# Designed miniproteins, single chains, continued (3): the designs that were tried, part 63

Each design is a single chain, and the fold is of that chain. pLDDT is the mean over its residues in the fold that is shown.

## One batch from the design tools (miniprotein)

Design m10176
Fold by ESMFold2-Fast:
Structure m10176 (fold): chain A 55 residues (1-55)
Amino acid sequence: MPLSLEEVVEFVRRFAAEEKDPKQRQAFVLKASELVQAGKATREALEALYAELRA
């Protein structure tokens, strides 16, 4: 099930708190926004994106 926009914002906020590179933070926001627009912003998809950009 897709997350609410509020839950997606919490993922963005957590990523920004843990990642200090502004380029990576912007990449997370853009990719998360694409998932939301496609209706694919599930917890699993956002956690996978989080792991990918933090690797």
Scores: mean pLDDT 79

Design m10177
Fold by ESMFold2-Fast:
Structure m10177 (fold): chain A 75 residues (1-75)
Amino acid sequence: EKEKEIEERLKKLEEELSRIDAQMDAVNQRIAALRPEAAAGNPEALQELFDLGVETVKLAVDRVITEREIEKLKK
């Protein structure tokens, strides 16, 4: 009964975690691409790096929340 509902919720949360990890990877790749331009003093690259830094923090928070929900359902 409730056990099967927990399994379905865990699967959805695992899919969400995978989605967050994919987004974090894309953000990290963009940061790596912008780093040499920012080091050269490109103001647009510096601004985008700042924005991506904020996005990284948001994704990290979402990941922690998702992991906590998985732990709550697993226990």
Scores: mean pLDDT 82

Design m10178
Fold by ESMFold2-Fast:
Structure m10178 (fold): chain A 70 residues (1-70)
Amino acid sequence: MSPETRRLREEALRLFDEFLERVGRLLREREGWSQEQVDAQRARLRAEFRAGLDGMSEEELRALIEALRA
């Protein structure tokens, strides 16, 4: 993996983690989810997202990062 691809994957994962934290807070506050439910869902989504990054090109990773920042 190129250094640039690694950097983009790490940035995408960081932004996704920030997104999951915001969603988890909203689910607890608005939908009445327990912390255990949020933690379990976060772990699953994070693992799935990370696996999805393995096949992405640099262009696809850049597009994903832009979408996550929106």
Scores: mean pLDDT 81

Design m10179
Fold by ESMFold2-Fast:
Structure m10179 (fold): chain A 107 residues (1-107)
Amino acid sequence: VEELIEEAKELLRKALEKVKEGDYEGAAELLLKALEKLKEALTKLGHELEADIYLGMALISYGVARLTGDYKFGVKQIAKQIIAASKLDKKLEPLRELAEEILSLLE
């Protein structure tokens, strides 16, 4: 679980850098990868259904971003799903903090 959390943290740090560069498409892709790692961690922690729901909602938002070209919207929505998912376990608090930082840059 700790290895998956560290992998997700690195993906979120890279997504934060992409947001600062204005590369919202790259940021959205990295956020989806981070949420996939978070889903694996949550599955090991017994939260499979909630993890599947948050990833599903993120994938729908990413699909909308691709269809509209509004990747800033995609980043905002995927970050919100990561924040919600990371509230399910205290070990995920560092992922929540990084996702909240990303979201704050888009307001």
Scores: mean pLDDT 88

Design m10180
Fold by ESMFold2-Fast:
Structure m10180 (fold): chain A 72 residues (1-72)
Amino acid sequence: SSKAEQLRQEFDKLVAEMLTLPDSMPEERKEKIYQILRESVELLGRAYIERDVPLDSLNPHMRRLMELLRQG
């Protein structure tokens, strides 16, 4: 659905905003870094859900990421 696509785009933008890479860096390297970051955030989010970690105990950026993951 268009909503699921919008949520994924918002997640990708948030991840990119958390890590600003220099324009001088090759695009292939930037793509690999962003992919690793996305996978790491997803893995961490799943671990938090499995351990029933309260969202209010997380910092604001992590809480927002968890909310996006739960909606997508």
Scores: mean pLDDT 66

Design m10181
Fold by ESMFold2-Fast:
Structure m10181 (fold): chain A 91 residues (1-91)
Amino acid sequence: MTLSEEEIEEVKKNLPAIEEELAKAKENNDTVRLLQIELSMEGLKLMIEGGVDRKEVEKRLLEAKIEYMRKKGASEEKLEEAEELAKERLA
């Protein structure tokens, strides 16, 4: 999968805003927000590079979301539900 030139430009425009949020999270020692933003940035970088399967990018973003929920104090039941949905979607 490769992004169009227009899509790449749009992603590049959004990267600085995400980098600003990452800087804020680092300054505030918000480890939960840091994990979420870092993994979102990794997903965007992979989309720009075009060298990774879309399912792999989606898998990494779903794993990031589940970890974020865990650190936010989501119940084990909600975490298991999210993991089950992710497995069905990625299988």
Scores: mean pLDDT 67

Design m10182
Fold by ESMFold2-Fast:
Structure m10182 (fold): chain A 57 residues (1-57)
Amino acid sequence: MEEKEKLVESLKAQIDYRKEIIDELKKTNQASERTQKAIDFLKKGIEDLEKKIKELE
């Protein structure tokens, strides 16, 4: 059970890290398609990680 808890915490940390990157990208107001694609990619990564956490719970 401790291994699962540690994995869930690691995945949550990865989600938080991606959210911080998205917030920084939005904060800089870089009006570029590349920035928007990066945000979309990070959001999809967060959704995949959230799904993995639900599967582990």
Scores: mean pLDDT 78

Design m10183
Fold by ESMFold2-Fast:
Structure m10183 (fold): chain A 90 residues (1-90)
Amino acid sequence: MTERDRIEHEILARLRAEARENGRMKSLAAMLGHLAIEREKLSPEEVERVRELLRTSEFPTFGVRGVSEEDFREGRELAERFRAELAARE
């Protein structure tokens, strides 16, 4: 693993622990979806598909379903926190 991969893993592990403790796993799932959209540079149609999967399907890694618009908003805020913390530690 690269040093960047290690730092990303540590930040994500902490955010996951916080989400689990605070019952915010849906917001964490939305954050990960948002990060995937940015990483893969998805088209608008692909973005809507990811949002629909988070709303209607159980997310296998997290066992969550029914992600709401509030969860998506909080997920974007968590993604911003993740990016800021990653930048500060690099």
Scores: mean pLDDT 70

Design m10184
Fold by ESMFold2-Fast:
Structure m10184 (fold): chain A 80 residues (1-80)
Amino acid sequence: MMKEVYRVIKGSPSTTEEQVLEAMELLIDRAGALALLEQRGDGPLRIEKAGKEAEKLRKKAEEDTERVREERERRRRAEE
């Protein structure tokens, strides 16, 4: 799942910058879901911790997406 999203980002030579950003946002959503699934196992207390861990993963992926956006804006501003 996450690897497949990453494949879309990397694999297409015709991939536009907007498509890369869309794939990054999809990765954020998928990372959260996967973290919850991986952690699911030990009762309600563990499920609560899994939610926190999924939020951490999502936050990190959002920061990575924001860096891509900032890099794009830096290029645009440098062109000015």
Scores: mean pLDDT 59

Design m10185
Fold by ESMFold2-Fast:
Structure m10185 (fold): chain A 103 residues (1-103)
Amino acid sequence: VVDPAKEGALEKLAIGVLKVVASRESGLHVAALPIPSSKQVLVVAAISEDGKVVKVGSAIIDTKEPQSSVKIVSAELRGDKLIVTLELDSGEKKVAEIPLEDA
């Protein structure tokens, strides 16, 4: 049984941590987090300018198998979306689209 409350808690924690990092260092910050006991990866992003977070976004990505780790290969801004390429435990590459909204 996957607990939906645990998924929401992980997303809030990840966004909170990224906002702290983004407040100290200007630019694009991205994290990819395997969701425990699931076939899903949480991807979170924050953009900051002059120590202020201006954009945030998150997406849940389905995988064929549970992941123990995920590597971020690239991240590209495309208008109001961030295109992130992930490398899974298998070496398979997966593209995630993260909608960005004003912080």
Scores: mean pLDDT 75

Design m10186
Fold by ESMFold2-Fast:
Structure m10186 (fold): chain A 87 residues (1-87)
Amino acid sequence: EELLKQRKFDEAIKQAEEELKKDPDNYRALLVLFTAYVFKEEFEKAKEVWKRINLTNFKNDPKESELSPFLLNSVAFAIGLLLMKEE
């Protein structure tokens, strides 16, 4: 989250990937990874991560109370950016 706030997207991706190696269903790490890819304009990678988020949601019923307001707002903004790329 601090890395996203500081716009250190490559470092945020690396940290999220390390967390996902320990727990592939880590919902917070998936959200960070998705947001960072969108902000880097790597939309194909962002779409792949978004598919993983939807599958994780169906399996684990993630706890939204554990997510910071910054991360929630960043994800919402990232989704908006991704939708702007629709045909």
Scores: mean pLDDT 69

Design m10187
Fold by ESMFold2-Fast:
Order: structure tokens, then sequence, then C-alpha cells
Structure m10187 (fold): chain A 61 residues (1-61)
């Protein structure tokens, strides 16, 4: 599924980012893309959940 590929790419990108601040910037980009209708509300919600989980992991490491 195309959405699963996008979510996997997002997870890998977030893991490779050097700081929580960079992931927070990605969350802002996802929110804006959702508001503009570039991605579905459901997909945006799933992406934000992945980014929140990656922020938590980086804060614990």
Amino acid sequence: MQDERLLEALRKTAEALPSVENIQTLKEMVTLATQRGEISEALGERMLKILDEQIKKKEEE
C-alpha cells in the first residue's frame, strides 16, 4: 500500500534526524500538508503519531 511505504520512509527519516527539534519541524510540515489537503486527515494523524513516538525515543536515549 502506498501509505505504508510513506509511513515507513517517515519513520526512517525521523530515526536519522539528529535532534527532537528536527522531528518537531517535521510534525509542523505534516500538520500544514494535512491542512492544505496534500495528505488525508487520517494519514496525517498516523504520521504525527509516528513522529511523537520517535520524539519520545530520542528523549529516552
Scores: mean pLDDT 79

Design m10188
Fold by ESMFold2-Fast:
Formats: sequence, structure tokens, C-alpha cells
Structure m10188 (fold): chain A 71 residues (1-71)
Amino acid sequence: MDNGDYGTDAANLSRLIHDDPNNSQAWYDLGIINYHNGNYDSAIDNFQRSIRLDPDNQQAIDNLRQVQQQL
């Protein structure tokens, strides 16, 4: 189990979001990465933020529903 490698993409997206927290696409992409890594609570938060910024993002809405099924 390698903790140093699996978070690289999430860390990159987190820095992008820190610079521009209104970037709906970056929140969505971070949500996908967190979902894939099993961080379902973080994925839910990221998808919800993406939807607040862009309520027409059907992909974020669909993925939020899928993550909630894992809980």
C-alpha cells in the first residue's frame, strides 16, 4: 500500500481549487478522484460544491447519486 502515489491527482486539483474555488469543473474532477480512491465523504462534498457552482452539470449529479449508494 503506497500512500505517496495514490493522492497525486487529488493534491494537484486541490491546489487548483485553492487558487480558484469557483471552478466547478475542478471540484467535479476532484470528486471523481476521491470517489475512485474510496474517499466517499470527500467525493460527496466535492460533487455538491460543483453542483452549487453549475447546477446543470448532470455528470456531477449522477456521480453524487452513485457515491451515495456506497454508503
Scores: mean pLDDT 76

Design m10189
Fold by ESMFold2-Fast:
Structure m10189 (fold): chain A 78 residues (1-78)
Amino acid sequence: SMKEKLIKKAEEIVKKAEELKKKYPDNKVIQQNADDAIRMARESIEYLKKGDEMMAMLYLSFAGSSVYVAEKIAKKME
């Protein structure tokens, strides 16, 4: 279902953000953006449980943007 696909997408963002937090524990900007991504992705899942697909998609977009920033900073540290 569409809800299952969106939940899996949110879980994927959480996993990526948690991996970035583990790999770069001393980088405050990566930590903050990863934490934001996890929080927003979890909020998206809660909106999906309530049947609010529009709010879920909005928070998923925020989560995606935050994890993207963390990934870009991590890439510069390679």
Scores: mean pLDDT 89

Design m10190
Fold by ESMFold2-Fast:
Structure m10190 (fold): chain A 86 residues (1-86)
Amino acid sequence: MKFEAEGEITLDDGRVVKAKITINEDGTGEVEFYNEEGELIAKAKLTDVKKLSDDEYEAILENGSKLTFKVDKKTNKILEGKLELP
């Protein structure tokens, strides 16, 4: 099932960015990161998307960064998210 979720992701330096995540039915995806002004600051493809639980996912970005996030599929919100840079 394809889904999209929006919310906040915490970076390794403690910065919080807004993110929009799309997960496709084939297990691929993408993420778009936005600053507080709503400007697109980065876009990356998600590889190795893994379902950790019913609402929790892990993915690797093309630059080797690890993204972990928890979603509420009823509201399409990211409840918790962390990006670990390489």
Scores: mean pLDDT 79

Design m10191
Fold by ESMFold2-Fast:
Order: sequence, then C-alpha cells, then structure tokens
Structure m10191 (fold): chain A 86 residues (1-86)
Amino acid sequence: SALRDYLISKGVPEELAREIAELFAELDELGRQEEVDLERAIELLRRLAEAYERAAEAASDPETQEELRRLAEQAREGVRLLEKEL
C-alpha cells in the first residue's frame, strides 16, 4: 500500500509499516458499515496508537517522528470518544 511504502521510506521497519497499514485499512472498512462495532474500533485504535508510537521511535527524521506522534495522539483521542458511546 502507499501508506506502507511511505513509512518504509521514512525508516519504519517493514513489519511495523505493514501493521499500521493493515490497522488503518481495517478501521476504514469498519467505518463504512451502517452499524459500527465500537468495541472493535476501540481495539484497533489502541493498537494503531501503539504502532504509531513505535514507528515514531524508528523514523529517521524529526518531521516524520512528530507527525507519527501526532497521529498516535489522534488515535488515543478516538479511543476516548468511542469509549463514551459504550
């Protein structure tokens, strides 16, 4: 995927870049459903936040590190918002 290839180009390990791309694709697919499984969405967002933080540590440049940390925080905010709906 384009996301996976981009992350690899920025120094993120292939297995981690693949994990992030797969989690993102799963969240995107889940979000297209009329009735979203909120518990599954929360699980995927938690995993995505952790993966983004690991990717930030691995990234070769400060701009990418900052962007990945920002994305991790956005994923955690998503968890907080969805947990209020349970």
Scores: mean pLDDT 85

Design m10192
Fold by ESMFold2-Fast:
Structure m10192 (fold): chain A 110 residues (1-110)
Amino acid sequence: SARDEALAKIKELFDLVNDPTASVEEIYEKIEELLEYAKTLSPELAAGVMNAILGAADTVTRLRPPEEAIELLERVIEKLKEVAKDPHYKEYAEELIKRLEAQIAALKAA
């Protein structure tokens, strides 16, 4: 099912963010893959994928050096600005951008 496929892809993302040998590039590529995949889903499932990306970003800010976390989150924000150009995903993408910008601000203040 689409739900089972989405959950499998989300698991792959979390496996990468919990792998200390995974590069920022590998994590970004998996997030970009999930954002493109979300466009093939219902709005409800797409929102679930966006929430999973937020959870992965939170994990990265806890497990990675701040400089690496900021680099990844800034790249994800730029991709989300492109996603937000589609009216169907604008609200979800803008909310995710807002939350990621808050995480970057907190990391820079620490």
Scores: mean pLDDT 85

Design m10193
Fold by ESMFold2-Fast:
Structure m10193 (fold): chain A 59 residues (1-59)
Amino acid sequence: MTIPASLSQEEAKELQKKFKLNILNVGNGPRISLEDAEKTIEAYLKSGKLKPGDTVEFT
């Protein structure tokens, strides 16, 4: 799954630990807050589009 955004390295690690996901933070996209990233991930998990162990690319 690809999200057109970027995070700091610390925020990406926190997101990965919290949701048990593989986070690839490429850093090319517009910066978003950790709160917005968490809400986006939670929405995808709730909808079943994303599950623990999946890879999410921020680009």
Scores: mean pLDDT 82

Design m10194
Fold by ESMFold2-Fast:
Structure m10194 (fold): chain A 55 residues (1-55)
Amino acid sequence: MVEYFEFGVELLKNGSKEERQKLMDLTRELIDAGKSPIEAMVEAAGILKKEKEEA
């Protein structure tokens, strides 16, 4: 439920400058596409989590 949002917040607190920038950029793109800020952050965090697991 709040798991991806919590991941996004954790990444903003403990992530690298580059990781935080990626989260912010993805969140902004999703907001521009019509998602709410919370929905955008949850989706962006999910994308970044998957990228980290694949890298």
Scores: mean pLDDT 73

Design m10195
Fold by ESMFold2-Fast:
Parts: sequence; C-alpha cells; structure tokens
Structure m10195 (fold): chain A 100 residues (1-100)
Amino acid sequence: LYDPNYRLTPEQKAAVDAAETRLRNAIAELGSLEEEARKQGKTDLAHELGLFGTRAQVRALAVRIALEMGDITPEQALADLDEIVADVERKIAEGRKELA
C-alpha cells in the first residue's frame, strides 16, 4: 500500500520508467537549446525555454506523486507523461525555428 512499485506489474513499472527517461531526455535537449539561445544573445527566448523546462519538471513531479499516492492509474500516469513529452518536443521545434 505504501510502495506503488509493489502494486505495479513489471511491465507497468518498465513503461513508467521509460516514459520518465524520455521526458528527462527531452528536457535535457530543451536545456541545450536554452544554452544555444543564450550564446546567440536571444535572452527572451532563453528565458522562455528555461521556464518551460522548469514547468515540465514540476508537472512530471506532480504525476509521480499522484501515482505514488494511488490518485491516478499507471495508464493515466503514462498518458500524462506522454503529454508533457509532446509539449516539450513542440517547444523544442519552435525554439529551433527561432534559432535558425
């Protein structure tokens, strides 16, 4: 009851771990793009990208806490994490267009 990993199937745990890894990689790519924006003197874009990354991390933490508390299902957690990844990837594409 206190350990959500005990209640998750191995497949569900692997899926959540993979989704969190994808999100961490996407946020890292957004961070690299933020650094590039700073190097090009695009300070407003750098600030926007950094704030977006921070908000994505907060959203991911909320999903993890909700899953650990049993407030959401593993399927809901996966859907929420996939939505955050899609939002970050969309912001990366927008930022790359501004830097080109």
Scores: mean pLDDT 85

Design m10196
Fold by ESMFold2-Fast:
Structure m10196 (fold): chain A 70 residues (1-70)
Amino acid sequence: SIDDKRKEMAELVKEFLEKAYTLSKDEQLALLEELEKQLEEIVNTIKDPIEKEEFEKDVKETVEHLRDSL
């Protein structure tokens, strides 16, 4: 379900934030790139075009926010 995918996204973001505090800036950027790839994989599993577009927007906003926070 979309709710399960949103929960997975939230957990991946939480794990990123917990790990990022112990890493150098270069390692943080590499980890963020891996997170973006994982989130894009989740987007690609969404069959409904409206849900996919909304989730993709949430992913882009989240990644941009995290990048700006580094």
Scores: mean pLDDT 86

Design m10197
Fold by ESMFold2-Fast:
Structure m10197 (fold): chain A 86 residues (1-86)
Amino acid sequence: MPALSEEELKKRIEELRREADELVARLEQLGMDALAANLRATVETMIKQAEEKVKRGDYEGAASLIDATKRLLEAAREYAREFEEK
């Protein structure tokens, strides 16, 4: 069972911020400015909620939000890829 520690969760949140920034920049380069802005706002909100759960010792809730954020980023990345391939 993977260890749900505060340090591990904070590391995952940092990785999500990096991935979100990279994807937002890519979407902007593709001219998808509205999608980029919406993705940035949504990810920032989810990350803030995850950080708050970590502060409260709700590591399971934080992990769930991290997973939801990863799924959102993956869906947006697939959408950008389909647009780029056309």
Scores: mean pLDDT 81

Design m10198
Fold by ESMFold2-Fast:
Structure m10198 (fold): chain A 99 residues (1-99)
Amino acid sequence: AEEQARLARIRARLVEKYKEILDFIEKNFKLSERVKADIERTRKLLEQPFSVPELLLIARQLLDLYEVYKALFPENKEKYDKDIEEIRRDIAELERLMA
């Protein structure tokens, strides 16, 4: 029961951060129709139920994306460092649940 509640919170945090990054991309870049379609497909996938291994994959992908954005937008470093630290903690918890 407590483990399911913890997984639900981790999922909610990861999905929210992913949506924030997608919103940032759409707001700050001139995107082709193909890229816009890819973002919409990703948004639909984020509404799917996720297993622990799938959440771990999403968390690792999000971590890589934040590291890239931290390099590209150093003015947002403080926010990205905080989000990266939270993602790393969620990854550690998911890895513990898989062990």
Scores: mean pLDDT 81

Design m10199
Fold by ESMFold2-Fast:
Structure m10199 (fold): chain A 64 residues (1-64)
Amino acid sequence: MPSPLELQQLTRLQDRIDELEKELGRSPTLEEVKKIGDELIAEAPPEERESMKRAYDTLLAALE
């Protein structure tokens, strides 16, 4: 099972994507999803950046 931290990072990513989808009234593009991922990785404290990057990579793999 993923750690509580990994689940928290994945939830943050999904929440941001869902928020953008509601604002746009359409599914976000892959480029828009990548922008969100980059922003969240940059916002994360150093101890969480690797976990956030792994969540982001997992999400991108699911979209492709």
Scores: mean pLDDT 76

Design m10200
Fold by ESMFold2-Fast:
Structure m10200 (fold): chain A 78 residues (1-78)
Amino acid sequence: VSETVIAKKLFLALENNQDVLPLLQYIVAQNRTVAYMGALVMSMEKPELHAKFIRANVALAKVPLDEEKIERAYQMLS
């Protein structure tokens, strides 16, 4: 799946108040830096979305990579 598709899915999940932690862990595990930066830039357009993105990143930093969450993200991207 492309970096652009990953970024758009992450942004859409933020807009819809969905749990983005699985997709963020997938991004980190797969070194999807371009997708991460794309989602960050898109989130900065709206303060509420940017706040959600920051909150999700705080959660990401608190936990080790979880294979179950990464697998869930893979299913979301299919």
Scores: mean pLDDT 79

Design m10201
Fold by ESMFold2-Fast:
Structure m10201 (fold): chain A 86 residues (1-86)
Amino acid sequence: SAVEQIKAALEEALKELEELAKRNPESEVLRRAVEELREALANPEAVLEELKAAGLSEEEAVAAVEAAVKALLELARKHAEELEKK
């Protein structure tokens, strides 16, 4: 189902974000990203309904979540790289 696909994408992203946060425990940015993703995972049905209310189909909603988590992970990795330079 679309809800299951959204949940799977969020779970995979959370796993990577938690590892990044664990390596950088002083980073509030990474900690907040983990917390926001956990909040989305607490109600993936609400995520789907919000995107459908915005005019997306179920397939478009899944693609949008997958794109959003990909962008979030790219930003999180870049932030972690900057922390390594300090």
Scores: mean pLDDT 84

Design m10202
Fold by ESMFold2-Fast:
Order: C-alpha cells, then structure tokens, then sequence
Structure m10202 (fold): chain A 60 residues (1-60)
C-alpha cells in the first residue's frame, strides 16, 4: 500500500522504555502509525502517509 514507510528499530530490553516513548512521540506527529514490539527487543514502526514520504527519523 504505497506510500508506506516502515521503520524497524532493534533495541535491547533496557532501552525498550525509551524506544516506546520515541515511538509514541512519532505517532503524535504522524497520525497513521503502527507500533509493534517483538520478543528480543525489536520494535517495528509502520507509518502510512498519503502524498507525503518525508521522514525525519531515518538516521538517528
């Protein structure tokens, strides 16, 4: 489903709390986001923006 931007962050268990805050902050600026936490500390953020493919959180 274009345009669809998927951001995957691999973080340790100790950093999950910060990753969660970051993901929630992104969700406030990009109203269409999906946040999924996997075992092993993987965090997947999917953002869908029609007519907009701009992102500031690509290279932290």
Amino acid sequence: EPPLARLTFHVDESSLEKAREFAETVARHAPVVRIELKEGGDTVIEVRAEGLVDSETTLP
Scores: mean pLDDT 51

Design m10203
Fold by ESMFold2-Fast:
Structure m10203 (fold): chain A 93 residues (1-93)
Amino acid sequence: EETEAARLLDEAVRLWYKAKKGEVSFEDLEHGLELAQRAVEIETKRLKEAEEIYKKDPTVENFARYIAEKLNLSLAQALRDELEKMIEEFKKK
């Protein structure tokens, strides 16, 4: 089963790709940003939990989970930032 954050990011990426083709409305961009922001919130919580687990039990498995959650958060933040930039550029027109 896909995580909720992964599903939110997939939909946001799909909206971002359509925006690059000019196939999206302003409302679709705002929706994509909302999805990316929700994914950032979920991944922020998951990273905090993974860090706490790793600090209590520093196994290779717990370290790998901690690093994976750091990467997931970084990807979600990058997508959020790109969508925010697209919305600001749209508003200037």
Scores: mean pLDDT 84

Design m10204
Fold by ESMFold2-Fast:
Structure m10204 (fold): chain A 83 residues (1-83)
Amino acid sequence: MKSLEEIIEELRKRIEELRENPDPEKEKELVEWAREEVEKMSDEEQYELANALSELEAEHADDPVVRRLVARMMTLITEQLIA
């Protein structure tokens, strides 16, 4: 099982790869992977991940790929936290 830090690092790497080479299949795989990881997280870990995603979006504010991926990930976290 990966630590939260390792999950955030892998997420950053995969988003960067998608920024350079957009691929709908890889985007879908990333979102599905993130859903599974978020479902295993505590509320505290989910808040930490949400903060990391917000930082990533701020860093790449003008990138529509990053904005779309962060929005999808934030939706997953929000659904878990309010359920």
Scores: mean pLDDT 79

Design m10205
Fold by ESMFold2-Fast:
Structure m10205 (fold): chain A 96 residues (1-96)
Amino acid sequence: MAARKERLLAEYRELAAEIQEAAEKEGLDEDEVLETYKEKIQRLQLLELEGLVLLAEEEGAEREALERALARAEELLKEGYTEAQPLVERLRELLE
């Protein structure tokens, strides 16, 4: 589990830095960033949710945080990001 969390955090940081650097270089506002880097932002959101699920399974998490995470995972699925499906299932288990 530790190695998985470390890899996930590294990927998240790298991707977040890429989006920020590109946005700053191009002078994009918030809405332009969301449009231009939509796929990368979806990946970033998935990594954040994976990290939260791993933390919750190991240490526990507040119900409200899990409910917000489930809503975000379901939103990713609605957008066609099918990689979110296992997270929706895991979050539902944590909320049972």
Scores: mean pLDDT 78

Design m10206
Fold by ESMFold2-Fast:
Structure m10206 (fold): chain A 84 residues (1-84)
Amino acid sequence: SSKLEKVKETIVETLRTGLGEVFEESPELQKLAEEILKSESEEELIEKTEEAIRKAGELLGVPEERVEGLIEQAREVIDKLLSE
């Protein structure tokens, strides 16, 4: 079983559930979610997840400092999930 595939699905599910209507109404976020699902490596997955978090932060008016904190947290979670 591809562990990377399950982690990608979990990230996209988390974005969809956490953002709700913001996700459903944003073609850019939907495109970034598709790019996450197409990631072939941990590095690419982290890069695409970072792009998605930055875009969500822009749409929700989240301060840049908080966005950077969320990106760091996401990197740690991805590293942990892929290390299991």
Scores: mean pLDDT 83

Design m10207
Fold by ESMFold2-Fast:
Structure m10207 (fold): chain A 78 residues (1-78)
Amino acid sequence: MGTLPTEEDPAYVEFDTRSTRGPDGRVRISGSLRALADGRVVGTEEVDQVFPDGESATAYIREQVDRMLQKARDALRS
């Protein structure tokens, strides 16, 4: 967890998220994502969601990261 694709790319996403597993096996993800383009923050999103398992939680975060990364890439091309 951190940056995706990488900090060296002109468009990347930083995420500072915490995962907590409940006694029923559900996973809560909380934290924030930031989309950066050429060192500038072009989008932010807060996450606070509960998922039935770790796979579902990972899929959700991946989708949010991909969406934010697209926003960063679009900002570079506008």
Scores: mean pLDDT 77

Design m10208
Fold by ESMFold2-Fast:
Structure m10208 (fold): chain A 74 residues (1-74)
Amino acid sequence: DEAKAALFAALGEALALAREIVENRPDKWAELEAIAAATDAAIAPVRDDLSEAGIKAKLAILEETIARLRALLA
């Protein structure tokens, strides 16, 4: 499933960026925690929605999270 593959790829990218911040940017840990909390809150309403619409909603949320994590590393 292409949508599911895209979701797992985005999750992998977000986790890799978060790991980079944890390992290299201790000055950004509070901002990382805030981004993680906001992402979890945004995903919560669609967490168990396995439909294409639910997967696309989760993907959009993860893409926003990735953009915020990249901004912390810039």
Scores: mean pLDDT 85

Design m10209
Fold by ESMFold2-Fast:
Structure m10209 (fold): chain A 87 residues (1-87)
Amino acid sequence: SRAELIAQARALLNQGYQYAGQGNYKKALDYVEKAHELAAQAAPGSSLEKDFAEVLESFKLYVQGNKKEGQKKVLSLVAKRILEIAE
């Protein structure tokens, strides 16, 4: 179902964040790419897909060595997500 795909996308994203926390940005990128693919499949063109796309862009910057810019984008997305949870 759509809800199951979204749950899987979130799980993959969380795994990506765990690898990023370990300094393994290349492995984090792989998980974030898979998470975005599932989000795009579940809710194409939605705010959820856009949030996953922003995280993917930030991790691409990490892998490219622009770690400062990537960190700034990830923190911005986390702030947006906290706001969504607050309703």
Scores: mean pLDDT 73

Design m10210
Fold by ESMFold2-Fast:
Structure m10210 (fold): chain A 117 residues (1-117)
Amino acid sequence: SVTLTESGGGTFEEGGSVTLTAKISGNVKLIFLVSWFRQKEGEEKELVAEITIGGMTSYAPRVEGRATISYDWKNNTLTLDLKNLKKEDTATYFAQAVVLDPLGKTVWGDGVKVTVV
């Protein structure tokens, strides 16, 4: 009933930038927390950035100073801007939403591949 549709993946140059977007749709009344995770080949998913309903943000150390997370509450759109791309940023990126209404729902996107060359 709730879906995250991600976009913005592709192949990018080292030192460039990428904008990843996730649209939240369906029967969502209240979202508590939205996040971007990434998964590198052979590794576990790691948190990249998150933003709460109150506008509080946090960033993983490896992307701090390079990443900006924002959420457009009017359009239900989560955005991650990542600049000064490194080859280590190559991963599949996943949006996640923690929904308060209905309570206890965690929704994941299908993932978008980012390759830095």
Scores: mean pLDDT 86

